# Ledger of designs, part 97: designed miniproteins, single chains, continued (4)

Each design is a single chain, and the fold is of that chain. pLDDT is the mean over its residues in the fold that is shown.

## One batch from the design tools (miniprotein)

Design m15360
Fold by ESMFold2-Fast:
Structure m15360 (fold): chain A 62 residues (1-62)
Amino acid sequence: PRPFSARDAAALEAINSPRLSDAEREAVIERVKAGELTVREASELTGVPEATLYRRARERNE
């Protein structure tokens, strides 16, 4: 298809919408490290994959 519909724009927005700033990502990782959130809860809250959050939390700790 040559043109894209509102659906295509919405899909791009959905991809862009869960984009976290560096500060927001750090805040979520901090909460996970503090035990306030599980990695799964943080993933569902932010839309970031669990593996990514888990990796970031470990890297920030070290």
Scores: mean pLDDT 62

Design m15361
Fold by ESMFold2-Fast:
Structure m15361 (fold): chain A 92 residues (1-92)
Amino acid sequence: MAEEELEEAIEQLKERMEKLAESAKEKASKEQAEKIEEALKRAYEAATEYLKAVLEGDKEKAEEAFERAEEALKELVKLIKEAEKESGKSLL
């Protein structure tokens, strides 16, 4: 992909994650909202590291950052699903 396309895709992903986290926090307990915020931060950091590694041409760092981003996203989704279960309404 072109660099601009990758950067735009990462930006859109961050925006979507933020909106999902905000929706979940509205229905979550205070403790769950804090966990969602921390997971969102980790996902943002991993996505940013991935973009930097790709732009620098560091394949090893890009693969590591991608795996961390994938893991962070899975954790964020899991936390959102837990908040959804407690609220009795679908957020995903």
Scores: mean pLDDT 74

Design m15362
Fold by ESMFold2-Fast:
Structure m15362 (fold): chain A 92 residues (1-92)
Amino acid sequence: NAVLDADFAKLPENERKIYEKIADYVKEKFGVSDEAARVIAALALDHVIYGVGKEWVIEAAQRYGFSKEDAEEVIEFAEKYVKEHPELIPER
């Protein structure tokens, strides 16, 4: 998973907008570092854009110090955000 070592500058503009929104949500909600917020935002982006399974994302987030419940809340936020902003999803 290339976004686990996420560099914000490597993302296409539409994916970068989603990533930024998730990272901001995580920082405001959980009060974590920018680096921790970037990691979980990149994992959630992988799930909603590239179809990576929720269980894999949760396990990966836990390796970076997030609880299962916190990881699930971030995934739910990301899923809701992309559902409300379908214009940001790449065409297949």
Scores: mean pLDDT 76

Design m15363
Fold by ESMFold2-Fast:
Order: sequence, then C-alpha cells, then structure tokens
Structure m15363 (fold): chain A 59 residues (1-59)
Amino acid sequence: SHRDRAIRGMHEAGITDITDQAVDRAVQYSQQDLSGSPPSNILGSLGRIARDNNGRLVP
C-alpha cells in the first residue's frame, strides 16, 4: 500500500519519530503523483525535514 511504502521510505531515511499525521502527509504527497507510487524526491524531502527536526516531520 502507499502507506506501507511511505513508512518504509521514512525508515530508510532514518526517521524514527513517525506520527500518523506524518505518514498521512507522506501518503498525500505520493497521491499527487498519478503513477500511484511514492516519488523518491518527495520522500527525500520529508527525510531531510525529519532529520533537521530531530526525526520528526514538521507539517
């Protein structure tokens, strides 16, 4: 599922403090790409944000 792929991508980016809200946002970004898969560039951006904010996504 998109949710599972988003969670996996966030874990691969070293994100440890994952909230349901952060996962929902990652899924939203993946759904903006009509290919139906989370784009690596979006997950990369979320990974950078999480690293900058001590492993937590900033909305």
Scores: mean pLDDT 56

Design m15364
Fold by ESMFold2-Fast:
Structure m15364 (fold): chain A 85 residues (1-85)
Amino acid sequence: MSKEERLLILKVFNKYADEDGKLTEEQLLELFKDLGIPKSREEVRALIKKFDTDGDGKLDFDEFLKLVESLSPEEQKRILEYAKK
């Protein structure tokens, strides 16, 4: 991933992150809906469980970055395009 792409993903992360600087299940649901790639609550919960290595039920930026890299190339493109607007 390029430095520019990483900064764009960070911009999206910071837009949705809660007061503690992390993404909750609710924030991830809103993010995917706003990107035009809506996911079910069950899908979002599964993603959090997979990438939440510290067990707090939330995703920090490093965990979110790994989640984004696990998405399809089409979904990754949607995130980058959204960040540029």
Scores: mean pLDDT 82

Design m15365
Fold by ESMFold2-Fast:
Structure m15365 (fold): chain A 80 residues (1-80)
Amino acid sequence: SNADLLAEARATLAALEKLYQENKDKLSPIELTVMAITMAALEFSIRLLEENPNPSPLARAQVETTIANAKAFLEELKAK
């Protein structure tokens, strides 16, 4: 559901923000850049879902892709 996607996007953003605050001095410049882009994409997805409770199938697919990519990046950072 849209509510589930919104909750997942918010939880993923919060997890990335926490990891950034705890590890910002240990992250490489490339990791910092990817994190900034990933967080911006999640923030955009959250706003899109908040403003549009019934997004188009294409918009929904873009949000799902953004969340999946953010989760993959978060797991990659946790593995270090």
Scores: mean pLDDT 86

Design m15366
Fold by ESMFold2-Fast:
Structure m15366 (fold): chain A 75 residues (1-75)
Amino acid sequence: MELSEELREKIREAVRKYGEEMGLTDEQIEEAFKLAEGLLKRFAERWNIEPTEEDAEIFAKFAVSVLAMEREYPT
């Protein structure tokens, strides 16, 4: 399954915005983008749904939160 360019751009925008707010590096922001894109693709494929811009923003914020948490609480 391929995400539309519009959804990928929404993920990129949200990841950059939230990532900068959380103090992530450009490397971590890129990692969060890849995580969000991968998770949204798998979610949409598994549940046979068409992802929305709202879904893109939710997954982007989640991915940024994961990377920020790993930075502060490495396990």
Scores: mean pLDDT 78

Design m15367
Fold by ESMFold2-Fast:
Structure m15367 (fold): chain A 68 residues (1-68)
Amino acid sequence: EVTKTKALYNYYKAGSLLNEKRLRDAEAQLAGGSPEQRQATIDQLRAEVEENRKKAESYKKKYDELKK
């Protein structure tokens, strides 16, 4: 099950990086339009980055244990 655990770690790590890029893009748009709507989107993306990061860390620990 080492291969599946490594794949899940990489999946959540990639998801976190993708959401970080989306967060930067959303922040760049703060100067225009409705600030409240963009702030809500930014807050949601930050929460998703954090959750993906936590899941990646969890699967990394499991992967490390499976290699022992």
Scores: mean pLDDT 74

Design m15368
Fold by ESMFold2-Fast:
Structure m15368 (fold): chain A 110 residues (1-110)
Amino acid sequence: SDALAEAAGEVVARVVAEGPKAFVATGSGPGTRVAAVGIASLSADGVLTLTLVTDGVVRSVTGPPGTLEVTGPAAGATAASTSDPAAGLSVSIEPLDATTVRVTGRAAAP
């Protein structure tokens, strides 16, 4: 399952729909969870940056709307980005520490 990428996309969608606040998104599949613990910014055109906390170090590689590979920052973690042009959503994911991933997303207006 592409649990972390799906959870990241879901969190971005929730922030756009509900406004910036702390969220918890559970990825599909066993043993993967992502929680949004803060919003760095949300612009008028739907660009947002938020910090996610993972349920430990997670490796997940999927297609749109989330492609990421996170193995832990000091252990050679790899940030990734993807977009779903049909949904008007793009997501960039950057690992910050062993349990924290930063997600930057852009949702299509209108």
Scores: mean pLDDT 43

Design m15369
Fold by ESMFold2-Fast:
Structure m15369 (fold): chain A 63 residues (1-63)
Amino acid sequence: MTITIERTVVMDKPSETVVEKLPGLPDIKVEVPGKAGTYEKTVTVISNGEEVTIVVKVTVLKG
């Protein structure tokens, strides 16, 4: 199973870590620089004996 999560963040700081929390799954941390762009992290976890692929896409707006 593949889960895709899309986030938009306005950043005025040099860098930040976005933490995505899903029930029954470990926390997913995506490090984003303070530069506009799209950043992606893919994590594969095992939940209830099944492989779950989680794709976190973060769109950073300079502000």
Scores: mean pLDDT 72

Design m15370
Fold by ESMFold2-Fast:
Structure m15370 (fold): chain A 78 residues (1-78)
Amino acid sequence: MVSEEEKREKFRRELEELREEARKRGDRELLEEVERLLNTPETSEGEALLRLLEVYQARRPTAHLQAQIAKARALLAA
């Protein structure tokens, strides 16, 4: 099983990928929220990431965001 520290590292990588997607799209709201999560290590990154991905997928649906949601759910379930 993946350690809690390794899960946290993987969630940070997912946040970094989401930050790149937000930057490419010029989505300032998403970019600011992702950067906030990356700078607050004490937060529940996995759950916060999933909530952000679901909210933004509902507003701005993309295949990339859908794939990130699936990956984030898998990491939370592990």
Scores: mean pLDDT 69

Design m15371
Fold by ESMFold2-Fast:
Structure m15371 (fold): chain A 95 residues (1-95)
Amino acid sequence: MEEEVIESIIELGKKYGVETAIDVMLRMGVDIRSIEVVLRKLGVPEEVIKELKKLYEEMEKQLAEARAQGASPEELGRLWTKLSDEIVKKVIEKL
């Protein structure tokens, strides 16, 4: 991930809240390592970061399984939206 993009997301999280930063990163398909960096910079507890990482890995597995079963781009997009919304909700509940 470009450093300037990471800095922009950190500023977004500082101004509008951690939940906004998480939602934006998931919608943009930011990799989990970059997400971890942003969350640490925003002062998110390590236990919350660990939970997000676990949920993200479960999401990637479900998307890979759906793709392997011949899911269309539209079906994958809907699944991504559903799983991303579930991750945001679960992580915010722990904050």
Scores: mean pLDDT 81

Design m15372
Fold by ESMFold2-Fast:
Structure m15372 (fold): chain A 75 residues (1-75)
Amino acid sequence: MSDATKVAKQAGDKTKDKLKDYPKSTQQVGSKAAGDTAYKKQKDGDDPDDAIKQGVKTGIDTAKQYKKNGKTPKP
């Protein structure tokens, strides 16, 4: 369980860094989506690096959708 949590934190942190030029709310939405996705992928047995990469990609995509629509995506 600790490994999945660490992977989620790393994906969230990397996503926030990539979104640093975006508003704080957009950074938080992306970071949360990235962490949730990476956590799930790691629990499903994906390699930590792949889980982080997929989490970051999903987080950035979610943040871009949030910026375009102005609303938090529903899980």
Scores: mean pLDDT 78

Design m15373
Fold by ESMFold2-Fast:
Structure m15373 (fold): chain A 68 residues (1-68)
Amino acid sequence: MSPAEVARQISREFQDLLDENRDLPLEEQEKILNELTRKLQEKHPDLADVIQQIRDGMISEARRRQAA
């Protein structure tokens, strides 16, 4: 599987997790996203920076949803 395909799959996993937990407080959403980030970085250490960027984008999206 190409790194781009892995990154797309990871983005989808983060998006699905965020959607499943959208009704939770922001602090709980960030905690859940941080736990997934740690697990994915352990599984894909070569993609750790990409996973971190995806996680940061998802936290920004969660904050935007809470602010709206």
Scores: mean pLDDT 79

Design m15374
Fold by ESMFold2-Fast:
Structure m15374 (fold): chain A 94 residues (1-94)
Amino acid sequence: SLEELLKEMKEILKKLPSMSLAEQIEALKKMGELLLKAKEIAEKTKTEEDRKILLEMYEIMFKMVNEMLLATKDAAEREKIIAISEETVEKVEK
């Protein structure tokens, strides 16, 4: 359910400060997968409640990306974070 996906995303964000950068990158990929699955559910149900949950999930992912970029100084790792973020945005917009 959307509520379950939202709970998973909140748990990932909460654990972010204790993760290594490699763990954060994998968590970001999972975050994107959860968001895409949530979008598919919201598009099928078309309820206002599900749309609100989906918007909250977008905000959580954006916050995670911002926190990771602020903490990451290495150019190659920043490029990975940006690439994953852009890939997720493209998939969500389709």
Scores: mean pLDDT 83

Design m15375
Fold by ESMFold2-Fast:
Structure m15375 (fold): chain A 96 residues (1-96)
Amino acid sequence: SSYKENSVEENIEYIKGMIEAIKDELKNNPNDLEVKKRALIKLMAIKEVLLDLKKNNNTPEIEELIKEVDKLIEELSKDINDLESARKEALESLKS
């Protein structure tokens, strides 16, 4: 990413676009554990970029994006854990 060569506003718009693309991928693949795990990694990477931007550009918009990403990470982490638990229970039921 060339974010260091762009304005802060351009970097924020690019990050917003990435978040929306991740949301769309998750919506189109609601039961795909691998898609969810990949989305989690992408969101964690986006959070690191936002935290880096915040060091020099502490704005309400960046703070709001960090909160949105944190909420998505929390919700997605719960979904992944629930799906993994359901798969474990199904496998144990087949063994019993």
Scores: mean pLDDT 83

Design m15376
Fold by ESMFold2-Fast:
Structure m15376 (fold): chain A 90 residues (1-90)
Amino acid sequence: SPEVEELRKIMEETQKKLLELKEKADEAIEAGDYKKALEILEEMIKLVKEAIAQVKASNAPKDEKDEVIAQLEEELKKLEELKKEVEEKL
């Protein structure tokens, strides 16, 4: 359905942006630039939270939304854990 295709597009665009930012965050971490890594991780966390809000606001079926939200919430948890590890190195 068009609504399910909307969820797929949200996920694809979010994952693409996260991949680009993750590469920059990894480079900053490897360089020991934890301040820059923290800034990038905060941007990534914001993107995931915005994606979750967008999915919740969509007219897609509940089961499809719940699955996508669960994937995004798992990604959010991983990013928040990495952020804590980076903050400990500051």
Scores: mean pLDDT 88

Design m15377
Fold by ESMFold2-Fast:
Structure m15377 (fold): chain A 71 residues (1-71)
Amino acid sequence: MQEEIDEEVEYALDLISAAVAAMDLVKRGLLPSTELTVENLEKVLAALRADPNTSPTLIRAVERVLEREKA
């Protein structure tokens, strides 16, 4: 059934979360660009994991985006 749109919406939300995290890291000088490439996503994920104030749900969203971009 046409519920595959829900899966795309979920992934779009994961992408938005990853993009916001990348923007914050660029503002702090920890990331060279906000582009969600595999290289940048790996750097975002490493930085989020190093920050104890980072939400576990945000880390999971970035991991999901990274896995899909690698595929």
Scores: mean pLDDT 78

Design m15378
Fold by ESMFold2-Fast:
Structure m15378 (fold): chain A 81 residues (1-81)
Amino acid sequence: DPEERRKRIEEGRKEYEELQALFDRLNELHKRSEEEALEFARRWALERGLLTPEELAALKTTAEILSAAVRRALARREAER
């Protein structure tokens, strides 16, 4: 269905734009405090339901949290096909 495909592409583009804004924010926070950047990344993932508190306890860096959250988001998108 062309309309479903178009919607999926648009959703992916918006998610990518959001991730870029997230990375910019995390970079600014990390310059001030690694703990603030880490907490922001954890909060972002929890608020979007991308990671559980248990999964976050196993992750120690912002990069690990973002990688896990992005993988979960992509898996959810594929499951909606």
Scores: mean pLDDT 75

Design m15379
Fold by ESMFold2-Fast:
Structure m15379 (fold): chain A 108 residues (1-108)
Amino acid sequence: EVIEKVKEGRELLEKAKRLVAEANVDPAKDQATLALLEGGISSAEQAELNARNAEKSEDPSRYRKAAETSLELARDFAEGARRVASEEVKPALEEAREKFEEALELLK
């Protein structure tokens, strides 16, 4: 379930990238949003990898902690992107942040 929530969040960040390209409302905001989205997608990919490794490991604790750290970064990137993004993009970013928060709760 952690992996599914992380994947949902990452897919929402990828959707946000498409919305930025389609809207093309403010080039400076769009560039800043895209940079933060790249960080968020990378962090979500790391979280997914670490969560998968936790399922297969004899010592899952270290991988769960790594997944938690990567999810916190993905959440923070999603929130940062939401603050600078054009209004059309903000809902997808807020939903992505919520998915990463849900994944973090499942790791506890």
Scores: mean pLDDT 85

Design m15380
Fold by ESMFold2-Fast:
Structure m15380 (fold): chain A 70 residues (1-70)
Amino acid sequence: MQALEQKLEELQKKREEISKKIQEIQDKAVKAKRPLTDEEAEEYKKLVKEYKQLQEQIQQLQRDIERLRQ
């Protein structure tokens, strides 16, 4: 049980880090009152893909933990 909960926490931390990076890219564009540059758009796309992969892993682990608790 504890090992799965630790893995969940690690994945959640990685998701938060990626979320912050996505927010920083958006904030830079908003602050400069401009659209994303091609570089920022590619980085954003990459980070969003990583975020989705982590979200899927988190959802699977949460289901596994819930199943073990019940």
Scores: mean pLDDT 80

Design m15381
Fold by ESMFold2-Fast:
Structure m15381 (fold): chain A 62 residues (1-62)
Amino acid sequence: MRARIEAEVEASLYLMAGTIAYKQGDYDAALEYGRKAVEAGASVPNMRAAGEAFIAEVEAAK
């Protein structure tokens, strides 16, 4: 089940990049990375949920 671990790592990296963009006030980049995190984590429910929650936070802030 190596593919799940790869997806989780990729989703985490995108979520980190999105968080950095969000802290810098770059909401467009934050949303883009959030969407990438959801795509990468599609097979991992926790990662998908984390990406969706992040997107919701960014949408609420802008």
Scores: mean pLDDT 78

Design m15382
Fold by ESMFold2-Fast:
Structure m15382 (fold): chain A 57 residues (1-57)
Amino acid sequence: DKLQRAAVRAAKRAMDSPNPTAQIAKDAALKELKREGVDGDVTASDYGNPSVRVTPA
């Protein structure tokens, strides 16, 4: 899924900061999904590898 891939990429990019948290990764992924006009669920692990679930419209 193109949207899921974009959201995961945004989250991983956010986790490259010196103070990464699961919340930062989750917020970045949700912001990307919202920009594309899609609702979805995002789960982030402590290791900064978020799992993204995009719900079809």
Scores: mean pLDDT 62

Design m15383
Fold by ESMFold2-Fast:
Structure m15383 (fold): chain A 63 residues (1-63)
Amino acid sequence: MRETVEVDEAARTVTASIEHRGVLYGATVPIEEGESVEEAARRALERARETLRALEEGRYPPE
């Protein structure tokens, strides 16, 4: 599994992408007031991982 994180400081967003079985699962989160880029990146990765898990477990869309 390959995980990538991209930060857009101008837009104040972080996008995380996970590649699994040739499919890319991504999540974009805004950087919240008082939050570090590292904290936003962690939240983006957790959302991408939850989306992947929900799809694999048949719980799509994730809630």
Scores: mean pLDDT 74

Design m15384
Fold by ESMFold2-Fast:
Structure m15384 (fold): chain A 62 residues (1-62)
Amino acid sequence: SAELRKLPVIEYVKALLKKLGQPTSDETVMAAIRAIIEKFGTADPNSLDQKEVEALLKEKFG
């Protein structure tokens, strides 16, 4: 959503992990940020498609 894209990257990733019922530990968040950068070349929420990020997080951490 537009509101989530205004969050700092860490809070954006935490919000998506929480939405998907995934752990939100610092280790999981940092691993998620790395996976996002590796797949999309950026972790900037304004440059990311939320549904594609959710699919990646579910695949890697679900």
Scores: mean pLDDT 80

Design m15385
Fold by ESMFold2-Fast:
Structure m15385 (fold): chain A 113 residues (1-113)
Amino acid sequence: ELEELRKKVEELREELLKEMKKIIKTEEMKKLVEEIEETLEEIFRLIEELEKLDPELALELLKLLATALEESIKLLKEYENSPTKERELVLGIVHGQLGIILGVAKIILKKLK
């Protein structure tokens, strides 16, 4: 069910934010985390719009987002005690992955309007 998956994704988002906060050591990392939070907020907003226009596409996007968040959480836990440069690279990868998802969501929503 779409509502159950949405709740799972929201719980994964909270876990991701907690894990990101554990690895912040520089202002650059803090800025990346803020950008990741903003990207997630925008993705959730677009998914809510997409649910009204095409609930099947919204469901598929939520499934992909759940997988992306689960893998990101796993990576952040693995690199929690790694050197600063490695933590920055992992945050950059997470940011890039979510940025791609956001870009695809924007294009899909534009085509449906």
Scores: mean pLDDT 85

Design m15386
Fold by ESMFold2-Fast:
Structure m15386 (fold): chain A 86 residues (1-86)
Amino acid sequence: KEEVDRIIEEAETPEEAAEKLKSLGYKVIYVEPTDRGVPGLRFRHGDIGLRELYRIDPEKARAEVEEAVRQANAENKDKTIYLLKP
């Protein structure tokens, strides 16, 4: 937990963070807000609902993706870490 957070904060770029996490045995998956779904991620409205939200309210859609990423990283199933693309 603390080690993963430190690596992300210390890295100058998401790519550098991903490389360090991979060296520790983590799988790193980049998430784009418009993705229909990412294995291991759970969304409150599902993939179709999120895409509709991006059309109507991109900020709300973004917040839901951020929350799903936060929950998945806290759970850390199979040493998988998700990084949100800008």
Scores: mean pLDDT 66

Design m15387
Fold by ESMFold2-Fast:
Structure m15387 (fold): chain A 65 residues (1-65)
Amino acid sequence: SDARAAALVQAIAEARSAETVEKMKEVINRAFPADDAERINKLLEQSKDKGIAEAERVAAALIAA
């Protein structure tokens, strides 16, 4: 849905702007399905760039579905 697509795009923008990994995780947990959020959060703990890249990939897949 357009509303879900907009929410996912907004969440990725908020996550990119977050000052801490904990704040990024809060945004991801709010916007993404639980299984996807868990995987993204694990990557965010290792590398912010890898976590955001995975979030973008997952969002693109969810928007295309």
Scores: mean pLDDT 84

Design m15388
Fold by ESMFold2-Fast:
Structure m15388 (fold): chain A 99 residues (1-99)
Amino acid sequence: MERKLASLIAAIGILGAGAAEAARRGDIEAALADVEAMEELAEEVLELLSETHSEEEIEELRRQVEELLAEMREAARAGDAEAVAEAAGRLVRLLAEAA
């Protein structure tokens, strides 16, 4: 894995853990802020992956990323820390496997 990709994916994992912890405390604003930061980093990962992947592959990855971010936002609003952590873990795995 390229060092920049590895660093971005690790940062997404840290933010995902932060979002789950915030949701556990009932701090929905903090949880949603962490998910928004994850979205920005995921866009940077997809941009880097676009250099080695086809447009069709990036479009499919973007669709899956958007679905997982939507699941995290829904779980965060519900205060479901376990669901936030689950979706964040799936996002990290998806991006790591694509790298």
Scores: mean pLDDT 88

Design m15389
Fold by ESMFold2-Fast:
Structure m15389 (fold): chain A 91 residues (1-91)
Amino acid sequence: SAEKREKARELVEEARKKVEEAMEKLKKGELSLEEARKEFDEASELAREAERLGIEEKDRELVREAVMVGAEATMGLMLVWALEKEKEKKA
């Protein structure tokens, strides 16, 4: 339905905003690694929900956008993991 497609678009926009804000604040040192992990994890969940709705509605463009934002959230989580590992190596 059009309503489900609109909801999925809103989820993509919310996920993208979370990724962009978390990445910007993390780069500025304004966000802890724990807080950044939470934001990227929440963005990943929103992107997965949008992807499921896009698949259900057979909206290829929406699925593509959801997958791309999900990948960005995953990259954010990988960055947090790498930064946590560097902090652990600092004996």
Scores: mean pLDDT 88

Design m15390
Fold by ESMFold2-Fast:
Structure m15390 (fold): chain A 93 residues (1-93)
Amino acid sequence: MTKDQIREETFANMLMLGLSGGVFVAQNMLKNKPDNLSKIQQLLDQINADIANLKAFADQLSNPETQQKVLKYADQAQAQQQNLQQQLDQLQQ
């Protein structure tokens, strides 16, 4: 059963890395190329979907430490996504 926990943690780390990359790209585009609004919106929509997938995955985790790490990460990513969406909405006015 320890092998299952290691696999779960590895997969969780992969999902978190993907989400981090998406957030970083969206932040960089908002700061440096705000005229790419439609691409930024697509990235924010993908980040929102990735957060939902990460939270759903967390519910399946057998290791409480890994589950807590994933859920905290998802909450932080959701707060970042909301802040980026507000910035995008302000630019679309």
Scores: mean pLDDT 79

Design m15391
Fold by ESMFold2-Fast:
Structure m15391 (fold): chain A 97 residues (1-97)
Amino acid sequence: MKKKEEAEKKVEEAYRLAKELSKNKSPPSAPLLAIGGAIQGELYIKKGDYEKAIEVVEEGIRQAKAIADDFAKNSKSLKEWFDRVLIEAGLAEPPAP
């Protein structure tokens, strides 16, 4: 596989991930990390350092996904806690049987 083509595909993947994370109510840091990785990757591609371009883009994608996954888990737990507090306070109906 040509390393330049691989680096360009990784940059495109990072931009797609950033757009998806922006739509999916992730914290702002998640799409920004993906965009940051993509921008650094483009700079290394311009310098002809395709291996470094791939490395920095993959790291940005990895960090963005980790933050998004952690937030999704924490947001679900927080919603479940909030719903329970409202039920116990008599402000919401308990879930259907």
Scores: mean pLDDT 76

Design m15392
Fold by ESMFold2-Fast:
Structure m15392 (fold): chain A 60 residues (1-60)
Amino acid sequence: SQQQAALDALALLKAFDGAVGPGPLRDFIVQQMTDPNRPGKAPVSEEDAIAGFQQALKLF
């Protein structure tokens, strides 16, 4: 769901905030969310990952 994608992006944003620059951080989070080999998480489309990241920024 879009809410699940946003919560996943928010968790990644909180975990990696300050570790990388803003542009690389977005790209890293989208890469994690679209990775089919990521343990415990179903991959989402790039479009849904970007939407989730944008929603997470409003909650962060």
Scores: mean pLDDT 76

Design m15393
Fold by ESMFold2-Fast:
Structure m15393 (fold): chain A 95 residues (1-95)
Amino acid sequence: SLSPEQRQQFLNNSHLITVTMLGKIMKSKTLEEQMQARIEGAEKIVEEAKRLAPNSPLTKKLEELLEKMKNAKTLQELLDILDEFNDVVLEFLAS
């Protein structure tokens, strides 16, 4: 589990990553750009999780879900995986 200070760092950095990702999605001209923006956002969240808790089972689950997102063939497949990814992020913040 994360310390309270590590949770605050994760929350603050995840917020900035999410705002940047949402801005890219809103300005995306193609479906491929929308998918790529979500993958880039997820990559940054995984980097932060690895920095704060490299040995956490939740960090490993985020890495596994990121690889699935990178291999997604459709936006719907990507969004389904991203929903599971977001659930793990919420578990990380609650732990």
Scores: mean pLDDT 87

Design m15394
Fold by ESMFold2-Fast:
Structure m15394 (fold): chain A 62 residues (1-62)
Amino acid sequence: DPLLEELSKLYPISRTVLESIRRRADSDGDGTLSPEEILPFLELLSGLTGRPLSQAEIDRLL
């Protein structure tokens, strides 16, 4: 998953943990984040890690 690979560079957490958080943000359970699910996923990561993403970082991921 390209999103998880990029996020692993920004956050010092394991891919397994990132996949767990992504699963919680995936509201339809299809194993893929839709564009409307990506921002809530990033907000959840920011809350859990205490590291908010800049707009430039969000734009790079989207």
Scores: mean pLDDT 69

